# Designed miniproteins, single chains, continued (3): the designs that were tried, part 91

Each design is a single chain, and the fold is of that chain. pLDDT is the mean over its residues in the fold that is shown.

## One batch from the design tools (miniprotein)

Design m11346
Fold by ESMFold2-Fast:
Structure m11346 (fold): chain A 57 residues (1-57)
Amino acid sequence: VRWERKLLLEVGDRKVYLETEHFLDVKPGETVSRRLRVYENGKLVAEAETAPRKVTA
């Protein structure tokens, strides 16, 4: 598992980042849900899971 981080928004002194879970050992055609983490100014403020999707490779 690897986490990728992306800046979602910056408003004044607030920076919000999204981290998305990436699976390294999932086979094509498997259905998986990925975890999402939302950080605001370096603090974890929310976690969610994506709807299940088929993995393409």
Scores: mean pLDDT 73

Design m11347
Fold by ESMFold2-Fast:
Structure m11347 (fold): chain A 58 residues (1-58)
Amino acid sequence: SAEEAARRLAEEVRAALAARTAEPVRVTGKPDGDSVLLGILRRVGRDVEAEVRRFPIP
């Protein structure tokens, strides 16, 4: 359930990012305690960048 919620959140974030940019983007999500850890992979500037963000679960 928590893992499915994390994947759904990742898909929603990926869709939102893809809608605002033509660059390829990948978002993965995993539950992490009371939050979701999102991994974002996308093209930034000269290279492909990876970043991690925490999203709180209500």
Scores: mean pLDDT 73

Design m11348
Fold by ESMFold2-Fast:
Structure m11348 (fold): chain A 102 residues (1-102)
Amino acid sequence: NDDEILKEMGEKAENNEYIKSEEALKIVEIVRDGVLKVWEDRRETEDLNPEAIAAIDKRIEEFDKRVEELKEEISKKEEIKAIDLQQMIAKMLDENASVEKK
């Protein structure tokens, strides 16, 4: 089901179509869960030094904050352009986005 939802988002983005806010929120949650799983898998790697583990934990905390901010922004809208949603998700995933603000 998650793969189908992500595929539909991609198709709608190519066609300049809109996604309802409730579906956009589901897409954000799917992306969040996927990213967290990748980082949790890396954190469980026995060969990571304590500094690397601390860096992953910090990135997860910062990422969760960006996810909550994006979800709040989407929830204020009735619908959002699929291409705009893709760009917002890309910015949410960009580690440098958190440095732009003080």
Scores: mean pLDDT 76

Design m11349
Fold by ESMFold2-Fast:
Structure m11349 (fold): chain A 63 residues (1-63)
Amino acid sequence: SAGEKAREAAIKAGEEGDGAAAAVASHQANLHGDREAARVGAEMAKKAGDEAAARTAELSYQR
């Protein structure tokens, strides 16, 4: 699904240190209703050291 693809993209981006790409993937997962994939993407952005991108992604799926 689109959410699963976004999750895979976020993990890859986070492992490569691309926090912005991980945050974008998180947002895409959230738009497709995959909250868990969105959360993973935000966490990967944070692991990459991009705290601003991670915060933006977290706000997109939080209540």
Scores: mean pLDDT 78

Design m11350
Fold by ESMFold2-Fast:
Structure m11350 (fold): chain A 92 residues (1-92)
Amino acid sequence: SSTSLELALNAIDTAVEEGGTVRVEVEGDRVTITLEGLSPTSITALALQAIGAQLEGADVEVEIEGDTVTLTLGGLSPAEIAEIQAYVKERQ
């Protein structure tokens, strides 16, 4: 399984479960996921997962500002990008 895809789907699930908001933007092979309204515990868990993904060689950036988390994922296949988009659409 792609570590970047797993991070993306887990981030979306976490935001939906907490009643937060999810925004997904696609630019070429890059996906930007913006999550708002997350608990400090969830923000920490996602940050640690993103660091783990980076250590495994994934093209992942994480930015945290207050209760907002922005994940930028690169190197995704078209199928992985489509899966992320479908996952958000089905849960919103």
Scores: mean pLDDT 84

Design m11351
Fold by ESMFold2-Fast:
Structure m11351 (fold): chain A 71 residues (1-71)
Amino acid sequence: MELVEKLLQEARDLVREGVERGDVELAREGLRKLEELRDLLLSTAAVPESVLQEFDRLLAEFREAVRRLEA
């Protein structure tokens, strides 16, 4: 989990920084990293449902943040 936690934090930091600076490209980079992490977790046989639900919630929030920056 340590590697996943580190990559998740990097994705969160990129989206946060993108939103704070109005940098759509930076926010998209963070969203892309989060999507890649979710896909990686889905390929794992023993991921708890609660972890997947948390990722889905974060993905929805990050997608909305990027969409608002693009508007």
Scores: mean pLDDT 77

Design m11352
Fold by ESMFold2-Fast:
Structure m11352 (fold): chain A 60 residues (1-60)
Amino acid sequence: MKELLERLARERGVDSLIAAAKRFLDAGQPELAQEIAEAALRVHPDDERVRKLYEEAKKK
């Protein structure tokens, strides 16, 4: 799981991780959204969408 998650985030997984994190955030599970956003941020720290998502998950 973790290895695939990192590979997906590197190729096209960032979009999938962002979508998943937003769904958890909308469902009132900010802790899960934050963990997913952190994983995406570690792979793409300069991606503005990922950074913004992490900040939103952290705030909620």
Scores: mean pLDDT 71

Design m11353
Fold by ESMFold2-Fast:
Structure m11353 (fold): chain A 99 residues (1-99)
Amino acid sequence: AARAAYRAATAEAAEHFVKGVSAYQNGDLKKAAEHFRKASEALERAADAYRAMGTPEAQQLSDRLRKLAEILRKIAEALENGDVEKANQLMEEFRRLGS
């Protein structure tokens, strides 16, 4: 079911986000980047599931999830490059859009 698919994908994204933050706090930038990339991929799958529902409300949620996924991808790229300042700025942007 489409509802089960997006719930599974959003739960997977949340788990990887928490693991990414923990790795980052422990100074493991490589592991943090891997988890943020996986969280981004999970949010993209959730966005696709919402779009497949075909309602205007689901399309708006899909667009929001794609923006969050893009920020997570940029965080992963910043961490891969050792750009901690950029990663911190992007994490703040992610928190602002997510709540």
Scores: mean pLDDT 85

Design m11354
Fold by ESMFold2-Fast:
Structure m11354 (fold): chain A 76 residues (1-76)
Amino acid sequence: EALRLLEEADRLALRAAEAAKEGRYEEAARLTEEAARLAERAAELGEGELAEEARQAAEVARGLAEKLREKAEEAK
């Protein structure tokens, strides 16, 4: 389950990156926020190295989502 959640988070992160490249920052922020939530759940369910990897992924995604939110608001 934990690995499955991380794989889904990675897919969302790739979609978010594509949205950001097109200037769709609000969509990119939402996708990145969802990826962060999945990574956080993976960290809770996983153990050892998998849990640590998931925690790091969640932190990175949280930071990116915040920056993307700021860009989306600047576009208003």
Scores: mean pLDDT 81

Design m11355
Fold by ESMFold2-Fast:
Structure m11355 (fold): chain A 90 residues (1-90)
Amino acid sequence: NSIVIDSMNTIYDRDVNVAQQMSSNITQAYNNGNVSDMMSALGNGMRSVGMSNDDISNTIYSLASSSDSQQGDIGNYSSQLYNNLTSQMS
């Protein structure tokens, strides 16, 4: 899901601490099978870095409408982002 990944990359470019917290929360939510928590973590991250309400709405809708496979891709990307950020900041 390119729009979700693009939004996650935008968060990373604007604030690495927000990206780290968001990626941790999305990874945990995905591992627990909780799509609503993934949506909340993503939406909070986008809002924290000043993304527009339209961008937030479109991205959250895209995640909510994604297949299990696409949600898995997002969860895996989030895990990789978290691991990369924690290895650089630790």
Scores: mean pLDDT 83

Design m11356
Fold by ESMFold2-Fast:
Structure m11356 (fold): chain A 85 residues (1-85)
Amino acid sequence: MEEKRREAVRLLTAGAILYVAGEITGNKEDYELAAQTFERAARLFEEAGDKEGAVRSYEMAAKAYQLAGNTDKAEELRKKAEELR
């Protein structure tokens, strides 16, 4: 579980950097990459048993998907975050 948690933290950091890039560029593709990266982090936090990390990462992924224009995926991940709370 330790390795998955560490990898999740690395992905959470990478997602945050990509999200900031999206804020600077206004480019939907940058937000989509951030969202995918946060979603991967969320899955690893779940596998590691880190419910709080998973919730936060799914919420970040949902926000990034919303900004990318992927509303359906954003809603799906918000529901996942609520279910884990």
Scores: mean pLDDT 84

Design m11357
Fold by ESMFold2-Fast:
Structure m11357 (fold): chain A 78 residues (1-78)
Amino acid sequence: SDEEIARRAKEEIEELTKEGIEAAKKGDISKAAALGTAAALVAIGAALELKDEELAEELVELAKRALKEVDAAIEEAE
């Protein structure tokens, strides 16, 4: 179901975002950037599977926020 696809994608994006922030705090900027990118790719992949356009848009917006949070953590670590 679309709800199950969206739920799993949100959980994975949240985990990748958390790991990206932690990598940035440890000074591993390359790993942080890679994890942020991975979160965005998860959102895109899930959005392509979703038939509900509103849920797909929510995942894209969530990915944009995840990238901003990781970028902010990278800036704080510098």
Scores: mean pLDDT 83

Design m11358
Fold by ESMFold2-Fast:
Structure m11358 (fold): chain A 66 residues (1-66)
Amino acid sequence: DKVVEEVKKAMEETLKEENATGTPQAKLVGDILLVGISNPSSSEAAKKAIERAKKIAEENGYEVDA
C-alpha cells in the first residue's frame, strides 16, 4: 500500500537525520497502521520516527498503533 511505503520511507529518513540505525516496520490492518522500529540504536530516534509515521497516517485518515 502507498501509505505503508510512505510511512516506512519517512521512518528511514528520520533515523538517518538522527544518525541512528534500525529497521522500520509498517503494516496496515483494516484502518489501523501498525508501526515500529526493530533493533533501534537510539530510543529517541525511534520515537521521532514513530511520531512522524503517526502524522503521515493521520493525514491519510488512518489510526496508528505504535
Scores: mean pLDDT 80

Design m11359
Fold by ESMFold2-Fast:
Structure m11359 (fold): chain A 55 residues (1-55)
Amino acid sequence: SPPPAPPLPAERAAILAEIAGTLREMGDVIEEELERKKKGEPFKKTKIPLKPLPP
């Protein structure tokens, strides 16, 4: 197997790990929306926090 990537300082590695975690969570949210769209579901409910129009 090829050699591992060059070593990173502990500080840099910790920061990268946090960034990766945050990006992964954001990716999950995006995937949920994309999956809903791919399912061809009609817009039955709004997720946008807009106030309803008065009658």
Scores: mean pLDDT 66

Design m11360
Fold by ESMFold2-Fast:
Structure m11360 (fold): chain A 100 residues (1-100)
Amino acid sequence: SEADKLVDEAIEAINNENYEKAIELAEEAIKLDPKNAKAYAVLGAAYLKLGNYEKALEYAEKAIELDPKNALAWKVLAAVYTELGNLKKAKEYLEKAEEL
């Protein structure tokens, strides 16, 4: 779908460290498909890289709500909790990501 193409481009933008572009592309994907869990996971990852942990948690949690098997969203939750010093929650979420 067009939304899935935008998500793939957003992932490429993250890999190129263009987090602002990743956010724009993922937001466009959500406008086309509001239940696209991958787009929300990508938003979470981009906001994590920008140090916006509040937004990273909001979007990763939304991705998990839509698709509990989204490994990227669990990895984003784990990384945020690592940055916040909650290593127990970080480990729990990382284990969920690795099981998928």
Scores: mean pLDDT 91

Design m11361
Fold by ESMFold2-Fast:
Structure m11361 (fold): chain A 83 residues (1-83)
Amino acid sequence: MQMTHSMRQARQGVPAGDIVDRDIPSATSSQRDMTRRVLQTVQTMRSQGFSDDTIQQRVQQAVMMMVQGQIDVSQFRDTAMSI
C-alpha cells in the first residue's frame, strides 16, 4: 500500500528524497535507501518516455525480484529498465 502511494507521488514529480523523509522518516537507513532508489528509478523511467503502466509493471516485477533475493538494490534500476 505505502509503496504504491509513494510511486504515484514520484510519477507526479515529487522528489524521491522528500517522499522518503516525509513518509518513512523512522525507517532504517537501508529501508530508506531502498525506497529512494525505487522512487528515483520511477522518475528516471518517466524522463526516458516510459508510460505509467509500463513503469508500474516493471518496477513491481523488479521489487519482487529484489524481495526474493534474485537481485540486490544496486541492480534495481538496470533490472527495471531492461524488463
Scores: mean pLDDT 69

Design m11362
Fold by ESMFold2-Fast:
Structure m11362 (fold): chain A 62 residues (1-62)
Amino acid sequence: SQQEEVLRALRAAQGRYVSVRQLSDALGLSQATVSRQLRKLEAEGKVESRGSGRSRQYRAAP
């Protein structure tokens, strides 16, 4: 699923924070799609975020 693709990409980043734009470019998904999957993953506790609005960044939860 797209949710699994996003999570796998974050885990491959080894704890580095990445932006929606970076994930969109890397996965060939729209920024809207990536944002939706990241919000679901964050709600599930699988992803952590920092910052706000357009500067928000995400990483896989430890």
Scores: mean pLDDT 85

Design m11363
Fold by ESMFold2-Fast:
Structure m11363 (fold): chain A 67 residues (1-67)
Amino acid sequence: SEAEREIAELRKRAEALLRQTDNEADRQAIRSFLEQAIALVREGKIDLARRLWDTFEEVLAETPVLS
């Protein structure tokens, strides 16, 4: 189904971010936003799930990681 394909793509995108993220707070945020996006997909709100995930990725990329 479209929902199953979208969930698989979200999990793949989240896993890619987790592989390049060692900060535990950011890792928890990635997991939390993944669960929120998956919930939206399951509700049939695929466009909202995509916008949520895309916005999250942009914010995460623009946030200076204080190492």
Scores: mean pLDDT 82

Design m11365
Fold by ESMFold2-Fast:
Structure m11365 (fold): chain A 65 residues (1-65)
Amino acid sequence: DLRVELAEAMIRMLGWATGSVVDVKAEGDTITVTVRIETPEDEELVELIRKTAKNLGVKIEIKRA
């Protein structure tokens, strides 16, 4: 699913851009993201990830490490 692949790539890029530790797994139509929360910027990243997935219409599960 191209939409899921795009969302996965965008989420990985957002993690690299913020310097956050992010684990991203795409399984079927769902993306599971685990974010290590160490800074306020990591919390902002979680919200950006949610908005990105919602805008692309992709199912997402976000976990905090």
Scores: mean pLDDT 80

Design m11366
Fold by ESMFold2-Fast:
Structure m11366 (fold): chain A 67 residues (1-67)
Amino acid sequence: SAELLAKVRKEVEEKGYLNGKMAFEFALVMKREGRDKLAEKVLEITREKGYITKEEFEAFLKEMEKA
């Protein structure tokens, strides 16, 4: 939801970055709630901001498919 995405953005603003573990955990929660598109978007935004590498992004997407 927009509310969950706003919370993620607030944490990025507070810390100046969102680590890959946090991004992946938020994506898993969103996927489990049936928000698959939003889960993928969280990881995409994190990659675009440079907080995770392309390799980490691809690994997280594969791990999300298992959940």
Scores: mean pLDDT 69

Design m11367
Fold by ESMFold2-Fast:
Structure m11367 (fold): chain A 68 residues (1-68)
Amino acid sequence: MDQALKEAEARGQAAMARVKEEIEKLKKELEKKGIDVSEFDDSELAMIVSYMREGFPLEEAIKLAKSM
């Protein structure tokens, strides 16, 4: 059914929008700390955001994202 598919897509789009907002905030924070944002891929930035949400500090989240 289109309704169930649209609900799944809406949930996915909302989740992706939240991740994009968090990535934008992270980029700003990294720049303030003198860290070059261009050294990170969008996937690495999303992973850093995920680790920070789990309670890891920024430095630890960066190490975890880079080690994968």
Scores: mean pLDDT 74

Design m11368
Fold by ESMFold2-Fast:
Structure m11368 (fold): chain A 56 residues (1-56)
Amino acid sequence: SGEELAEKALEAAKAGDLETVEEYERLGVRLAAQGDIETARKIGEAIKEGLAEYEK
């Protein structure tokens, strides 16, 4: 599920869907607060990678 969330965040970021990216950023913050640091990190890295590709 963490990998699936990261993949969805990556695709939204690559597409420039900034509204969906913001939702995944908020989800990552909530997951980290709940102790799921690894999934939060994967989502954050996926967003960073996808936005870099979108801005290219």
Scores: mean pLDDT 84

Design m11369
Fold by ESMFold2-Fast:
Structure m11369 (fold): chain A 52 residues (1-52)
Amino acid sequence: LSPEEVARIRGLAAAGDWAGLEEFVGERLGIPAEDREQQRHLAELLVEAVGG
């Protein structure tokens, strides 16, 4: 992840915008919208990894 992507993830997490996080992860990692459980799981892992 680029510094800009890390800042975006932190900003979305701070705002509580989980729908935005799921969409960001889906687009960035190529996870289809119909696989929302996978998008949510990866969004949670990325928020943990960047240390909101």
Scores: mean pLDDT 78

Design m11370
Fold by ESMFold2-Fast:
Structure m11370 (fold): chain A 99 residues (1-99)
Amino acid sequence: DVDRALRLIDRARDLIRRGQQYLQQGRYQQAIDDLVLAWRYAILAGRLGRDDPVVRDRAGRTIVDVARAFSQLSQQLSDQQRQDLQSRIDQVTDDVVRS
């Protein structure tokens, strides 16, 4: 559903902006929560709109933006926190891909 995918992309973008603000404030747990949710919405949008080139492009760009934010966040985390974050990302990706 293209309309549903576009709404998920908009929500993901709002979460990326808020997550980046939390990251800049040193509020890493809130940044993690927002960016993981943004990741879920972006991947789900890409899957729902995979046959629509506009949705596919926008979802792809949103996925890249979340991945970039995760890379910045990871620099502030311990090894264990990075592993926990990656596990959460992998679980979300697996859940969406299998649905």
Scores: mean pLDDT 87

Design m11371
Fold by ESMFold2-Fast:
Structure m11371 (fold): chain A 68 residues (1-68)
Amino acid sequence: MLSPEQLEAETLLAFAYMILGLAKRAGVDEETLKKIEELVSRAEQAARDGNVEEVRKLVDELIKLANE
């Protein structure tokens, strides 16, 4: 079983992937899509490094970007 922190990181990463998938399907502008892809890649790396705090921060940034 994943630790509570790893489970949180995996859950947040799942949200990051969902946001990317929705953005791609919705046809958001090229610059916004690039920013989303970059944030998702950074979240993947943070999750691999076990840095849950960074994953939380990057997902928060994705949510802010999605509301612009």
Scores: mean pLDDT 80

Design m11372
Fold by ESMFold2-Fast:
Structure m11372 (fold): chain A 78 residues (1-78)
Amino acid sequence: MTEEDKLILEKVKKYVDILINSTDPEERKKALEEIKKFIDYAKKVNRQELLDAIKTILKENYDKVPEEFKSEVEELLK
């Protein structure tokens, strides 16, 4: 992975933490939208290793995702 990929993964981890632990629904929604942007970016630039790493972070944290966002996270894992 490139240094850029590593920075993206650190940002994804931070947004996943917000999605799980924030009490503000708006912050959670924004965190999920940012995660979606990174997945879209990885797909557009055909960076399979980055895409797989992002999906792994989401899968590892899936059980902790609030119920209202679980269906959207499942769609991102397809």
Scores: mean pLDDT 84

Design m11373
Fold by ESMFold2-Fast:
Structure m11373 (fold): chain A 70 residues (1-70)
Amino acid sequence: MEALLEQIREALEAGDLETALALIRELIRKAGVEEASRALKRLMEELDKTDPALAERLERLGVRAVIEES
């Protein structure tokens, strides 16, 4: 899980939204929607402290992925 969260952060920082979305979907498939949502919320809180724009981007992608995988 931690490795996937790190890869999601790196993709977001690189502006690679397609890779970020694919990694978020992978996280949901492996951990389930509930656990993935908790992990993504923690990552968003961490990113919001350093780069609020990345946190907002992660939130939008996370909502899309949860809807698609639910």
Scores: mean pLDDT 80

Design m11374
Fold by ESMFold2-Fast:
Structure m11374 (fold): chain A 59 residues (1-59)
Amino acid sequence: MREEVLKRAAELAAASKTEEGKKVVEEAYKRAMSAPDRESAERVLEEAEREVKRIDEEA
């Protein structure tokens, strides 16, 4: 799980075009690492991906 979370978070951060989007990914990574199970961690990263896309489209 940890390696998968780190890899996905790094990919989302690299794909983000804005500083705000990168901050969203950083916070999501911390939450995913603290999640009680893999499903919760995946949900947090999916929410972050949607938020990053929203921010990048608004910029």
Scores: mean pLDDT 76

Design m11375
Fold by ESMFold2-Fast:
Structure m11375 (fold): chain A 70 residues (1-70)
Amino acid sequence: SELEKEKEKLLEEVRELLKKAVELGLMSEEEAEEAFEDLKKRFEEEFKKDPEGAVEELKVLVETAKEKLE
């Protein structure tokens, strides 16, 4: 339950980072939406196999994206 909530929170952060990338002109809204859907599908499947590993990978992705967008 806690890992599921963390996953949903991290996916929400990914969505917000993609919105920021669109605002900065780094990608189109369409590209951002496609990227989000692909990432969400991949991490939901990974979560079914390894919940802790999936959450840790999402955390790394979020931190990496924040670093690149700052």
Scores: mean pLDDT 83

Design m11376
Fold by ESMFold2-Fast:
Structure m11376 (fold): chain A 70 residues (1-70)
Amino acid sequence: MKEKVIEEVRAEAERFLAGDPRLTPEQRAAIVEKVEEVAKTLLDSGHDPETVRRAARVATRTLAEKAKAA
């Protein structure tokens, strides 16, 4: 079920970002939203749940680094 994968991806991203004191609550929320959109797009394109979870983990890290570099 797509909803379950999106929920798991969101929860994992929230846990990862909560550990970074350099990110504001607003930046964390924005990153979670973008990661959720990535997961939805990949699921809608027919990618399997494991591929989606891996892509979401990469996106979370990349977006967090971009936010900290800005």
Scores: mean pLDDT 82

Design m11377
Fold by ESMFold2-Fast:
Structure m11377 (fold): chain A 60 residues (1-60)
Amino acid sequence: MQQQYQDLKRQTIRAMSTASPEAQAQAQKLIDQGDQAYQQGDYQKAVQLYQQALDTATAG
């Protein structure tokens, strides 16, 4: 779980560099929620939120 979280975080940040400002804003909200979940020890939730952020960044 932790390794998958770090991988998704890297991919999401890279995808955001080519995303629209709207997609970046939406992805950032999901990243913030994912970071909070990770800090609370909810690694599965953090991974899910980061996956949603990546999907948002790559779609926009």
Scores: mean pLDDT 78

Design m11378
Fold by ESMFold2-Fast:
Structure m11378 (fold): chain A 58 residues (1-58)
Amino acid sequence: MEEKLRRAVEEAERQLRETGWVDPTALREKYGLTDEELARAVAEAFRRLGYPAPPIPP
């Protein structure tokens, strides 16, 4: 996995553990992600934490 994607996954995991959701706009802006890269990073974070679904908004 590319370094920026790895960092985005780690940040998404952290956000999920702390808040129960991921801020896709903040991730995209912080790491310069494309829509596809954002989707992959969020999906990987969910997979690592055992969640079956895409981001859960507040």
Scores: mean pLDDT 73

Design m11379
Fold by ESMFold2-Fast:
Structure m11379 (fold): chain A 66 residues (1-66)
Amino acid sequence: MSLEEKIERLEKKIKEALENGDKLTAASYYVQLAFLYAERGEIDKAEEYVKKAKELVPNLEVPPFP
């Protein structure tokens, strides 16, 4: 699966989790999206998605980007 395909799948999973009110699942997918953007060198976008995840789960631990 390409990086773009992984991003698209995660975006769909985030939408479904948010529609179901599952903040923990949505936050986990936001973190995964952040790491994929970091892998692309898009650090600003990666940080934005980590921020979105922490807005849903304030005590969320996120490992540092590669």
Scores: mean pLDDT 80

Design m11380
Fold by ESMFold2-Fast:
Structure m11380 (fold): chain A 70 residues (1-70)
Amino acid sequence: VDYSNQGLTSLPALPDDTRSLFASNNKLTSLPALPETLRQLDVSDNQLTSLPALPASLTNLFVGDNKLTS
């Protein structure tokens, strides 16, 4: 599912069968709950301060250029 480059401040609820989520270059401050089927997540270039629990199935993660703290 691709929501990249849309100026979004929030994402809709994700379908339970979502395997790839692309939402880079938006204005997201938070993410919805991530489905356990998710294998790829790209939320680079947003305003995220934290991430929800990451599913163990996740193989690719891009979260660069956010406001995440350790």
Scores: mean pLDDT 81

Design m11382
Fold by ESMFold2-Fast:
Structure m11382 (fold): chain A 71 residues (1-71)
Amino acid sequence: SAEERRERRKRILKLIGEILALIGDILELERKLEEAEKEGKEEEAEEIKKKIEELKKELEKLKEELKKIPD
């Protein structure tokens, strides 16, 4: 139905928004990681790496959810 199609579009747009926000967060953390590594802050660098990996896993989950929506 037209309503089901509209609700699917809303869900797709929300997922796209969440994906874009996570990509932004990952890019900012990668920038901070580069700075921490250049400054020799090994402990901070490891914490940032761990956070980046957590966000990347979340990003993959959202991408898989998006793939499951047919249109």
Scores: mean pLDDT 85

Design m11383
Fold by ESMFold2-Fast:
Structure m11383 (fold): chain A 88 residues (1-88)
Amino acid sequence: SEAEKKYKEGLELLSQGKLEEAKKKFEEAIKLDPNFAEAYYNLGIVLLQLEELEEALEYYKKVLELDPNGKYAKEAKEAIKFLESALE
């Protein structure tokens, strides 16, 4: 799908450390598929690296909303605990 193409482009940019470009590709992916849990998870990773902690927290929460028992659920829960502690 087009969402998957944007997501894969985002992963490649993230692997190159191109954080702002990766962010845009993951945002394009979730715009095309609002239920794309993997795109929200990786957008959270990019936002964490950009030190956009409040926004990262919201996207990790979205991962659990969409797929609470899925592939990324454990990592999202760990990220949420870290971010909630950091934002206190």
Scores: mean pLDDT 87

